Designed miniproteins, single chains, continued (2). Designs and how they scored, part 33

Each design is a single chain, and the fold is of that chain. pLDDT is the mean over its residues in the fold that is shown.

## One batch from the design tools (miniprotein)

Design m5121
Fold by ESMFold2-Fast:
Structure m5121 (fold): chain A 73 residues (1-73)
Amino acid sequence: GTVIETKGDIVTISGDFGFKPGDKVRIVSSGIDAGIGEVIESTPEKTVVKGIGNGGGALASLRVGTKVELVKA
């Protein structure tokens, strides 16, 4: 999917990844691990992930337009 919105450590990604709220996921951009988060919203159009753990702020480095994949953490 593509990052369509960022607000601090909350990232909105376009696409349906089959995750549900509460799932722990890893965000990967161009083969690079961009961080770990928890799915807080999932619809057929978008998945919203909030950064968790050691640096929820790691997800704040992502920018709108970045291509990413979500992998189960």
Scores: mean pLDDT 76

Design m5122
Fold by ESMFold2-Fast:
Structure m5122 (fold): chain A 72 residues (1-72)
Amino acid sequence: AEADRAKGDEALAKGDNRTAARYYLRAGLQAWKAGNLDEAIEYLRKAIEAGKDDPATKQAAEDMLAIVEEKK
């Protein structure tokens, strides 16, 4: 999760919003699987914000965020 989040941060700093969104989505999914709901919510929100240029990744992050928030 931390490694994928770090890659997302690196991509975002370089202006690669699409790559950043994908890494944040992966970080959110891994955090949720590990039971880290707060981190999952944070990473999924970052994936949504970065995903403006990647509608499929943004939609996946929104769907997962809804599930995670219902479980919290």
Scores: mean pLDDT 80

Design m5123
Fold by ESMFold2-Fast:
Structure m5123 (fold): chain A 93 residues (1-93)
Amino acid sequence: MEAKKKAEEAAELAVKYPVDILGGVPEEEARAEAAKGGETAVEKGEKALKEVLETAEKLKDASDEEQEKALKEIFEKTREETFKEVLEKLEKE
């Protein structure tokens, strides 16, 4: 039971990392927050930030609606991948 809850918390922290950085939170503080979800949350959060920045560059001339949809897809993928990987690691004993 605890493993699933921890995996959900890690997934939310991974998504929070790019949101915090884009919102102007210092990298040190954003990284410390993500680290509460463990190393996987930090790694997935950093990957999500990179994908967000690459997508923003590709879609800079696209509509706000297209940009928002792309960002939601990145965040959903990050949440799902982080949840699965953290849950697997916690259950792997």
Scores: mean pLDDT 82

Design m5124
Fold by ESMFold2-Fast:
Parts: sequence; C-alpha cells; structure tokens
Structure m5124 (fold): chain A 77 residues (1-77)
Amino acid sequence: SELERRRREAERQRRIFNKLDELVKKYGRVTDEIRKEYLALMAEEEGLDADKVKNATPEEQEEILRRLSERRLAERK
C-alpha cells in the first residue's frame, strides 16, 4: 500500500541518515562519495538506475531528486 511505502521510505531515510552521520564523524566532513551513496539508495527505492544517479553531475542529481519527489507526490493519489 502507499502508506506502507511512505513508512518504508521514512525508515530508509533514517537508516541512511544514521550511516551518513557515522561517516561524517569518521571523516570530519561530508564527502562527495557519501552524498553519491545516499543518492544511489534513494534511486533504488524508486526503481531508477543507481549507477546512473551516482555518476551524474551535481546538477543532474538535483534534477533526479526533483523528479523522484514529484513521483512520490503523484503516487499519493
């Protein structure tokens, strides 16, 4: 169900956030590698090619995130 999908998204984001927090503490700052891993995990949940997202430019990654957000809103109906 859509509610279950939203709940799973929130739980996945929480796990990703915890992973990023640990990596930031270890390296002392957010790196591009950590950001790419986060984007790849987000893309996998929406059925996108994670490798394509991970290797995209920052501008392209932002566009992809925007499209993912729009897709979530559309599925809400």
Scores: mean pLDDT 65

Design m5125
Fold by ESMFold2-Fast:
Structure m5125 (fold): chain A 95 residues (1-95)
Amino acid sequence: AAEKEEYREKAKRALRQAREAIEATKKLLEELRKLEKEGAPKEEIRKAILRLIGEVLRALGELETARLYAKKAGDKELIEEAERLEEELNEEVKK
């Protein structure tokens, strides 16, 4: 009982971090597109790409943590939210 609540709390925290990283990924993708459209120096484009990679990796790590703890908690809604966010991240990265 108490252990399941702790796992649920850990899953919710990881989901919050994942959502923040996905939103940062979206903003960085828009920033990268703007820099490319404006003909920014290659060094600035490279820096934007590295920041983008960092946020994508953060999102993937937090989603893995959320999925692990949601399964341990037996919370189907949290498992489904983690899967939905992973699909959202995959669609953004494919664009």
Scores: mean pLDDT 86

Design m5126
Fold by ESMFold2-Fast:
Structure m5126 (fold): chain A 93 residues (1-93)
Amino acid sequence: LHPGIVAATEAQLKAADTEKLIEELEKEIRELEELRARTTDPLLQRYLDELIELYREAVRALRAGDYRRAAELLVASQPALLAVAAYKAVEAG
């Protein structure tokens, strides 16, 4: 994991409206939980569980003002996010 990516993400989080970011992440978590409830594919279930957990931890970090930890968690979520996005793209068309 490149330290520059984490540092850039931390800077973006600090510059953003923290409450709006938390609201957007909580909305995304709800959408992921709904998809998880409807999913029967075990591999997709594992990626959704991982992504939901990382996003919940990121929300906790943001609420604590720990932007560095939030950035690390959001960067760590990227592989799971890409896997879920790829699944959605295939199912959509």
Scores: mean pLDDT 84

Design m5127
Fold by ESMFold2-Fast:
Structure m5127 (fold): chain A 84 residues (1-84)
Amino acid sequence: MSEEEFDLEVELALAIIEYTILKNAVKRGKLTPEEALKQIDELIKRFEELLKRAESLGNEDVAQTARDIIEELKKLKEEIEKKS
């Protein structure tokens, strides 16, 4: 891998860990709706930045992973907004 691709893979892995923690916290009712929505918006922004970088590098695997997680985060956001 190029250094840029390696950095992208590391950033993706860290963002996935944050996503997993957030998803579990939401599922367990550990966050208020306001806290959850704020963290979801921050993660969407982070994955959108990763997607842009992946597309610029031609890394389709990372780009697809980022798109999938962005879609899941948007669904999670809608579900929380519906319940709050």
Scores: mean pLDDT 84

Design m5128
Fold by ESMFold2-Fast:
Structure m5128 (fold): chain A 78 residues (1-78)
Amino acid sequence: SIDELIAEADTNGDGYISYDELRELVRKLLPELLDLPDEAVDAMIREAHKLGDVDGDGRISREQMREMIEGILRYNES
């Protein structure tokens, strides 16, 4: 599930997703769903991290991450 992937990406268990953790999570989901090259995936990760970091502290909560992934999946299903 998405929640399981988010938990796996949260390598240090602090309840937040770093940029590097987001990269690994997105690589597991988005290349299979969107069939994008690595460079495009990296660009999406940078933009997604920027949008998800609403606190401006360089980290994204698990809840924010789930919302972002669900948004991407909805876009791909449309």
Scores: mean pLDDT 66

Design m5129
Fold by ESMFold2-Fast:
Structure m5129 (fold): chain A 68 residues (1-68)
Amino acid sequence: MEVYEELEKKFGKEVAEAAMKLIEATKDADEETQELAVALLAQEMGLSPEEAEELKKIVFEEVARLKA
């Protein structure tokens, strides 16, 4: 499944679009910067702690894939 499709299915289109933009903006950043960016996005979108953790996992997996 494409990362956008997974994000849209789990969090909705608005969060999926914002997360894709975040991945592109942070793909060359360090892990700490990526973690902070995901936390800020989750807070802005009103995600629960559980949803924020799932979002972080998906973002980190995609960034790792892009760097390989």
Scores: mean pLDDT 81

Design m5130
Fold by ESMFold2-Fast:
Structure m5130 (fold): chain A 61 residues (1-61)
Amino acid sequence: DELAQAQSALDNRKFLYEMYKSAAEKAREAGDTGLAAYYEQLAQETKKRIDELERKIKALS
C-alpha cells in the first residue's frame, strides 16, 4: 500500500528530525556552535522531506 509506505517513511523522518534537534540542543549546551549548526542544518533538511511526505500523503488520501 503506497499510503502505508509513505506513512512509514514519514514516521521514520519525524524520528530522525527529533534526533537531530536533540543533538543540536546538546551541542549548544556544550558550547559547540559548529556541531549545533551542523545538526540544525540536518534538521531543516529533514523537515523539508517531512513536508514533502505530508503533501504526498494528502494527495493519496
Scores: mean pLDDT 87

Design m5131
Fold by ESMFold2-Fast:
Structure m5131 (fold): chain A 100 residues (1-100)
Amino acid sequence: SKEDIEELLNDVRYLIEKVEEALKNGATRDEARILVDEMEKIVEKAKLVGLPDDFIAELEKRLAEVRAMLDAGADPETVLRKILETLRLFEEYLQKLLEE
């Protein structure tokens, strides 16, 4: 529903703010892991809302890449910048759905 999309957009925007704050303040590995986990929860919510399978697949691919980077010992800032890029894509997609 429109209300489900609006709630999902609010969740995405809130996570964007948290990621931007973490980047500004210097992110720890533990903070990056928590933010990856929060992104995973939002992707799962997107599936429940019934977003298109191709868009969900793109989000899951990006989530898997970010998690693999973190596990391989990538710098937390690099991981968070990739999360932010994905969340901005997600935000743009949801905004476009609401502007129909």
Scores: mean pLDDT 88

Design m5132
Fold by ESMFold2-Fast:
Structure m5132 (fold): chain A 82 residues (1-82)
Amino acid sequence: SAVEAIKEGAREGIRIARETGTGEGGGEGMRVVADAAEAAGLKGLADALYATADDISTLSGEGGLRGLENALENAEDAAKKA
């Protein structure tokens, strides 16, 4: 389902961010979530997540991880409403 695809993408994003320890990894992970949202037809959410991915990719370390965590919360909420 769309909800499960977004959750799986979010989990992968967190894993990448943890492994890289940088905002670049967090941004790449968030793009996976954005792609899942777009595939689910959630265009508004996908656009917001792509923008968030760009923002996160300019951060490093803790900042990137924190941004990804906030984006995950928003993605989960939006997925429940989809």
Scores: mean pLDDT 67

Design m5133
Fold by ESMFold2-Fast:
Structure m5133 (fold): chain A 66 residues (1-66)
Amino acid sequence: MLSIEEQVIQEAEKMLEAGEKGETVWNKAISRIRELSKELGLSPAETRRILGKVTEHINELYQKRQ
């Protein structure tokens, strides 16, 4: 089973490979993390931790491709 972090990062990588704009990918990733965190009953602290990790990784991927 993939962690929320791993799942969202993989989804973001596929969207970037498909030519989606970085802003669109970033917004979708945030929405996805919030959705999954609510579904799994994660605390606000855990949700913030995952958001920070995932958004940093997406920014790095975006910068590397631009």
Scores: mean pLDDT 78

Design m5134
Fold by ESMFold2-Fast:
Structure m5134 (fold): chain A 74 residues (1-74)
Amino acid sequence: MEELREKIRQRIIDKVRKYAEELAKKTNLPPEEVAEKAVDYFATQARFLGMKDEDVEALKEELYPHALEAAKEA
């Protein structure tokens, strides 16, 4: 359970980072706004997959620093 959870978590983090980096390269938005848009995109996907709103909000908080770092590096 911990192993599977950590692998899924890392996979999502990697995808959020790539999305934020690509979005930053295509737009002239501040990295903070790019990070918020990237996190919101994945939050929408999580809601579509049936995650509860409170779990989605926790996911957004976990993903934001990773998306922000990737956006700043772009």
Scores: mean pLDDT 79

Design m5135
Fold by ESMFold2-Fast:
Parts: sequence; structure tokens; C-alpha cells
Structure m5135 (fold): chain A 94 residues (1-94)
Amino acid sequence: MSIEEQFEEEMKRLLAELSRAAQRAARALDAGDLATAEQHVKEAERIVEEFRELYEKYKEKLSEKMQKSAETMLESMERLVEEMRARLAAAKAA
């Protein structure tokens, strides 16, 4: 497997894991289970950090196209986590 192919597969894996964590957090928030929601938000934060570390490790070995895709994905992932954190904070304040 090429470095770029390995990176793409890891990126897809982390995106899928983030999607599942976000869905679990949203479900917990809808149920009023703030402890479970906080757990899944923290899981989502760790997934984004893992992706950032993965990108920093491999970025110099990636094509310009893959670098742009990874940067766009990271921005989207960071926005999703920020949104989840805001929802959790609002729920805790209510």
C-alpha cells in the first residue's frame, strides 16, 4: 500500500468514527443524558486530535490534492466538534 493510500484509508476510518461519536452524542443530548453526551463529545475531540497528528506526520509525503482534501476534512471535523461542544454547554446551562 502506498503512503497516500494508507493515509486515505486512515482518514476514512477516522471520519467514520467521528460520525458515529457525533450520532451517539446527539442521541444522548436528545435523551437528556448529559454524562453520556459528554463522553461522546470527548471521544470526538480525541478522534479530531488523532487526525491532526496523522496529517502532520504524513503531509510532506502527500500530493497537493490529498493535502487540500485532508485540510478541508480537518476543518469540517473541527467545526462538527465545536458544534457538539456548544450543544452540550447549552444543555448543561438549561
Scores: mean pLDDT 87

Design m5136
Fold by ESMFold2-Fast:
Structure m5136 (fold): chain A 69 residues (1-69)
Amino acid sequence: MVSETFGRAAELANIVIKNELTLEELEEEVKRLKATPDSVAFALEILRVDKASERNIKIVEEVLEKLKK
């Protein structure tokens, strides 16, 4: 559901903002939260709106690309 998807997206975005994660660490957090591609895509939009660093935006984009395959 949209509400559940948004909740997981917000949690993932907060983790990325508070922590300087590697790609591998981010993939582990996505697995732990059981985030769907939709949740990761929403987290990416939250990060863009919040003007997160280009590095943090890129690692979330890379994880999203892997999940789509």
Scores: mean pLDDT 78

Design m5137
Fold by ESMFold2-Fast:
Structure m5137 (fold): chain A 87 residues (1-87)
Amino acid sequence: LYRPNPLLKALLETVGETRETLTEGELLYYFYKWLRDQGLVRKDEDSNLADVSGTVLGEILGRDTVDLLDEDGILAALKKHSTRVPP
């Protein structure tokens, strides 16, 4: 399980996630939910890139764009903003 840092926790709370610890799958689920809720995943766009410049997520990732197909890279970034909680 992973405990989000305050910055990541604030982002997760905007999409209704208030739990103290999350699984890797839950971190990815709420990441994509946040992107959809912000309108950053467009149905009319042939690009797999999302523009996160000027957002809390852009601050967390340290970059202006995210490749939506790079689940491993996304998860690695989310883990850097979390503390692993032993079972």
Scores: mean pLDDT 73

Design m5138
Fold by ESMFold2-Fast:
Structure m5138 (fold): chain A 118 residues (1-118)
Amino acid sequence: MVEEAEKILEEAKKLTLEALRRADELAENATREALRELLELIRELIEEQRKLQELIEKFEKETKEMTPEAMEVLIRLGIAKSLLAMTYSIIRLTLERLARKLGDEETLKELERLKEEV
């Protein structure tokens, strides 16, 4: 359990670093293709946050007693969720900036729609 939570946090850290690196590379090439890929990256981050929230809820339901070990698991999963949420916010701001620069109203409208799904 603690080892699985540590692995999940490490995977979230790796996903965060890779997503930010990919977003930086895409932002350097301010094209409609880059906007599309950034939008897909945002959808991936929303889905990963959803999966992690489901895992947290499942763990809470299966936990009969709140031991120090159980608290450590929840803290690590909470940090993982926070990292993904922060990454989402950073990439969203990058995408909004680029979409405005390119005059891509469709991407801006899709971002506003996705905000309602989080």
Scores: mean pLDDT 82

Design m5139
Fold by ESMFold2-Fast:
Structure m5139 (fold): chain A 100 residues (1-100)
Amino acid sequence: MELSVPEYELPKKIEEIIEEARKIIKEEEHVPEYFLNEAVTLLKLELQEKKIEDISLEEAIERLRKKIEEIRKEFREKWEKIVKSTEEIIEERRRERAAL
């Protein structure tokens, strides 16, 4: 529907600031790479949606920290569901091994 290249929708300056903020958070908070990657993606999407063309390093760090916290909460909820499913698989496997 559009001739716009998605990769260039965000100004390069904002991408550089986000990458610098990501590096700082990774070093200071020992955050898993997955959470950092997801937080960066969510921040980029939010900035695109709001058409924000200017963001400070401090603001980027704060926004990324908030996104990481949200992702951790979602991951915890998903992990609880996975644990329940995994318990069923473990129980089935134990029952099969007892039948052997």
Scores: mean pLDDT 69

Design m5140
Fold by ESMFold2-Fast:
Structure m5140 (fold): chain A 87 residues (1-87)
Amino acid sequence: SMKEKQEEMQEKAREIVEEMREALAKQGITVNSVDELVEYLRELIAATPDLTAEQKERALRALDVLRDILNGAPLEEIEKVAAEAAK
């Protein structure tokens, strides 16, 4: 069902956020919310010279998908953005 798929995606998104938070904490960087994590990662993506413009755009879309999943956005919208990011 769509509800089970939404719950599975939210669980996976929370696991990713926790892993990223733990990795950043080991580097002395503390983030207190998903919004702070997304903002920090946007700045890193923008500042990374080895990424092409296309790679930066895909990474930024992936962050938007992560935020949308955690905020309970419609599954259809999430799948569309994820498909765009996977190309």
Scores: mean pLDDT 73

Design m5141
Fold by ESMFold2-Fast:
Structure m5141 (fold): chain A 85 residues (1-85)
Amino acid sequence: LEDEILELLIEGFARMAEGVEEEVRELLEKAVEAIKAGDFEAAEEYIAKAKELVDKNLAKMDPARVEAVRAELAPRYRELVEQLE
């Protein structure tokens, strides 16, 4: 259940950030794989891209999208709460 809650939190942040958190997560996962392969140049590139997306989205967070995301995620949150019963 905690994994599902974490997934909802990430999805909520991603959607409030126009889905950018999902792209950021993918970029960070690619950076980790590059580090494991010893390709630090590729890792730096992925990290830089992730930071640019996060910075841009934090500055431009749209209140209307936040409202829409709440409406979309509320049913999923209720499903998790019902599962706890």
Scores: mean pLDDT 64

Design m5142
Fold by ESMFold2-Fast:
Structure m5142 (fold): chain A 98 residues (1-98)
Amino acid sequence: MKAEELEKKAKEVEEEMKKLRKEGILESSRYTMEAILYVSKAIASEDEEERKKYLELAGEYSRKATEIDKEMKKKVEELKKKAEELREEAERVRKEEE
């Protein structure tokens, strides 16, 4: 059945979306943890130049975490639309099948 094939493709896209979300959250969390560690190092530093360097690194890691989250959300939205389109097409084909 053509509808069955489209439903299978929709499920594959939905599973890809779940995997992408999990991987994105994990990677973003790693960068967030690095940012927190550098903020802690900056607070512990008695050297103003070293403190500024650690705060700059913390800012870079925080920015990377934000970009990863943003890209993940964008890709998840694209996959969601693709899965919805496949399910709508499957429903149309199913109504035409006897």
Scores: mean pLDDT 85

Design m5143
Fold by ESMFold2-Fast:
Structure m5143 (fold): chain A 70 residues (1-70)
Amino acid sequence: SVEKAAEALRELAERVRQAPGPVTATSGGKPFKEGEKRKLKLTVTANGQTFTVEVEVEDPVKAAELAARR
């Protein structure tokens, strides 16, 4: 359900917010570039249905507020 996707987004936003300093995620060992946005895909499977949610993690506070809104 959409609520499952919203909860996954909220979990991501909270983890980003609690992380000390900027979030560093790598694909093959390359970090974020300064001033560049990254879209993270969360895939949630519930009751045989699959939901995918994208979120930009440039501003962790804003991400948390968006998660709280839904």
Scores: mean pLDDT 50

Design m5144
Fold by ESMFold2-Fast:
Structure m5144 (fold): chain A 120 residues (1-120)
Amino acid sequence: SIEEFLERMKKIVKEMLELILSVTKDEKLKEIAREIAKKTIELLEKYLPLLSEEVQERIYKILEDTLEYLKNNPDLSAEEKLKVFVDAFGEIAELISEAIPEKKEELEEIILEVYKIFEK
């Protein structure tokens, strides 16, 4: 079901967040990571049900591949891990924008908001 698929994706996002939080004591960087994870979950909750199964599976693969990359590269700094997470967010948002062209402007604003959070 879409609910089971969404819960699996949320679990991957939370696991990526935990990997970032585990390698830093910087409270500002931790807050940035938590906010980006929150925005990623909100993006998935809002748009995933509007997408075809093919696009949903492509998003799931981006999340799985990103988590696998982070697990296989434990020596990456917290900032580098967060950049990998932000890049995955951008790739997912771009896929949604291509699948739902009428939401492109809305998705561009969400992407800009996340990049502004990351630049703090």
Scores: mean pLDDT 88

Design m5145
Fold by ESMFold2-Fast:
Structure m5145 (fold): chain A 73 residues (1-73)
Amino acid sequence: SLEEELKRLVEEIRRLAEEIPSPATRLLALHETDRLEKEGREAIRRGDEEAARKVIEQLRRLKESLEALVRQE
């Protein structure tokens, strides 16, 4: 379900954020994740599947960006 996918992505991103050595970058990543989680939950609650899918896509892009940052030393 979209709700389960949203929850999984949020949990994965929060785990990745903990691996970011820069406190400022980590805080920004966590704030963006919280914003997207709220938007996704609101979209799902309204039955707006298109809006929910857009949020999930944004979370996937955020995850990819954080994975790239974690690979940099």
Scores: mean pLDDT 85

Design m5146
Fold by ESMFold2-Fast:
Structure m5146 (fold): chain A 92 residues (1-92)
Amino acid sequence: TSQQLQQIDSAIDNLQQAQQIITNPQAQRLIQQAIDQLQRARQHLQNGDFDQARVDIRRAIDNLRQAQRIITNPQAQSLIGVAIHNLQLALQ
């Protein structure tokens, strides 16, 4: 739905902002993987593949949770937290 797409787009925007301030290469890689998964989820939603979109969103959340464990920057942690919240809403 339009609301789920907006939630995914908001999450991607917050993650792209987080990438600009994160210096840890493993955290940057995990966030990029999450963005890639969310872009696939967006395509699946547009095609009506709701179950595959949910799988992609859950995989993205897992990568973001891993990134949260290794980042130290409070602004990046906040941006990732907001992104996870938006994605959890998209799963409802």
Scores: mean pLDDT 90

Design m5147
Fold by ESMFold2-Fast:
Structure m5147 (fold): chain A 75 residues (1-75)
Amino acid sequence: MKSLAEELYEALKAGGSKLTLEEVTAALREAIRNGEDPAAVLAARVPGLDVAQARELLQAPSLEEMKRLAREYLG
């Protein structure tokens, strides 16, 4: 089973994001460590992504839906 960080990386990459897997992993770890909303941390690190869009990406039921949303929001 792929980790959430790996699935997010693949989806963001499909949407044209230049974030590395390490940067996506760091964003999720920062959110957990600081008790922050992961959607807010992702929106701050992904240019053109807002908090609501980041939340929808995190809640996507499949990698394919996550890729579709990333292309819609970032393409």
Scores: mean pLDDT 81

Design m5148
Fold by ESMFold2-Fast:
Order: C-alpha cells, then sequence, then structure tokens
Structure m5148 (fold): chain A 64 residues (1-64)
C-alpha cells in the first residue's frame, strides 16, 4: 500500500499547488484527479521521489 499512499500524497500536494483544499480531493472527478497528478509531476521534488507513485495514482484515478 506504500505506492498508493504515495500517489495520494502527490495528488494532495498538486491540489494544494492549484489552490484547492485537500478536503476537496474526495469530491474530484477522475479527470480532475488526473490533472492534479499531472501538475504535481512538474514539480522536481515530486518527479524524483514520486514518479512511480504518481504513475500508480494515475492508474488508480483511471479505475475510479
Amino acid sequence: MMTEDMAKGVAANALKALGKEVGDAASLTPEEALKALKEGLKLPEIRENGKEAAEAGIKAAEAA
């Protein structure tokens, strides 16, 4: 479950960067979640440490 938890962390950080509160993450559509993860991947710290987790998060969002 580490990869899934990391993916949720990446999504939360991306939502924060986009000016949204983390509490709104549960109400996002899969498309909005994918957009948030894609924005998170632009941050160097997330790309280096969370690339695999971000890929897993994108896959999970597509399944939702």
Scores: mean pLDDT 56

Design m5149
Fold by ESMFold2-Fast:
Structure m5149 (fold): chain A 58 residues (1-58)
Amino acid sequence: SDRDALLDRIRDLSHRSDVLDDMGVMYDDAGDTVMATVYHDMSTTLRVEMDRLGEELA
């Protein structure tokens, strides 16, 4: 169903955002604040897309 496809997409984006956040933490721990910010911003972009798709389910 369209709903199942949206839920699969949200799950995929959730996994990707978690990986990007983990990479951001890794760069922060290494003292690379610039790369940490880049990866956290990428994660935030995916979370915004998740919110948009979540509204389509409502």
Scores: mean pLDDT 88

Design m5150
Fold by ESMFold2-Fast:
Structure m5150 (fold): chain A 107 residues (1-107)
Amino acid sequence: MAAVVEKVAEEKAVANGVEVTISIYRVTRADGRTFAVAVVKDAKTGVLLAAASAPLDADASGSGTGGGFTLEVAARRLPDGRTLVTATLKDANGNEVAKVEVVLEPA
């Protein structure tokens, strides 16, 4: 099986005077495992600044650092079988500067 990548959310934000694009992807691997992958890009240059991933199989989180930022992604299962995915962008001091949320249906 080939991997399947789907963009499920995208927002623009201004973080420390830098315009950024925050995107969340649902990635289904060849083995059938699903992951949330969040990426932050410089909106002017398209350069990848940070990326983070979390598995969608359970409540999970992941983080990545780059460009002076920390990107955290968290996946939480809801009682109805859907998954809430939250991507939080923090500055070098740990302050939340942007947040993107999406609810994903069961795989």
Scores: mean pLDDT 81

Design m5151
Fold by ESMFold2-Fast:
Structure m5151 (fold): chain A 92 residues (1-92)
Amino acid sequence: MEEELRELLEELRRALEEGDVQAALEAMERIQELVKRIVEETAKKLGIPVEEVRREDLPPEVQELLEKVSREIRRIVEEYGDRLQAAVEALE
């Protein structure tokens, strides 16, 4: 899971560096699906329905992982965000 997230974050960074907006969007979608899976598996272990799980209900290690992923995405988007934003607007 953590290794898969790291690989996907690296794919996102490379796609944005290369200006491949389609690849960047696909990487973001895969990151979102993997995060969803981590939350679902954690909720199952805690006996909480996924729809009712709050961030504060997650174990500290899972909260820390999600915070690290969020920070890395924010960092990548900040570095290349203007390009990503302009490309998304061009696709609309």
Scores: mean pLDDT 73

Design m5152
Fold by ESMFold2-Fast:
Structure m5152 (fold): chain A 91 residues (1-91)
Amino acid sequence: GELERLLEEARRLLERARKSSDLEERYRLLEEAVDKLVEAEKLVEPSLEAQINLGLALIQLGVAKLLGSDMPESLLDRALELLEEALEEME
């Protein structure tokens, strides 16, 4: 259904982000994954763990956006891990 499609799209975006060596591309892919996972979260029963991980990932990406080209890789690595954890909780 719609949920399975959103989760599959998010998973593919996260896999691409993990393999990308370009920080700007990684940031873009992680932002796209967040959009899919936020939409998916609305279709599942509430999961506190998924909501916390999504919220923390949004904070990491928000900080990365403010830093722009000076963003440390560690912010994107942490956002990726948090989004992967949120995805697993929603599956």
Scores: mean pLDDT 85

Design m5153
Fold by ESMFold2-Fast:
Structure m5153 (fold): chain A 64 residues (1-64)
Amino acid sequence: SAAQQALLLGQASLDALKRGDTETAQAAVDRAIKLLQTHYGIQIDPSLSLEQQAQAVIEAARAL
């Protein structure tokens, strides 16, 4: 499902951040946010840090 894909992308983003790969982390979060927005109308706060956005994506996807 789109929720499962968003969850996996959020987790992948956190893993990329642990490696110092901020570019891959950002791409994963951006894709997850688009999935949540398109399929569920869920907005993630764009003022959050990349790590906080990844956590918010995971939390939102788990609540679906």
Scores: mean pLDDT 88

Design m5154
Fold by ESMFold2-Fast:
Structure m5154 (fold): chain A 97 residues (1-97)
Amino acid sequence: MRPVRRPLSPELEKARALFDEAYAEMQRLVDEGASPEELLKKLEEFRKQAAEIDPELSRIVDEVIKGVKKLLEEGYDPRFALDVAFGLVSIYLALKA
């Protein structure tokens, strides 16, 4: 089995906590019928917070925001766009672990 190094990657733990909080907040906003503009604003806040923890994560979130914006402009379901976005971020965090 792979050894676990708990004192290492405090930034990864912070990134995962930020991801969980951002995803929960975004799902709540979608459930409340938030506009595409409000959703994109929250994703931009997530990107800025991610930059303080992991600059590479921030770059990935920036690319994800561009994709989400395109999907929303084309009339796709905001929940679908959100799930795709956070799915990609989750894959990055898993690969970094």
Scores: mean pLDDT 77

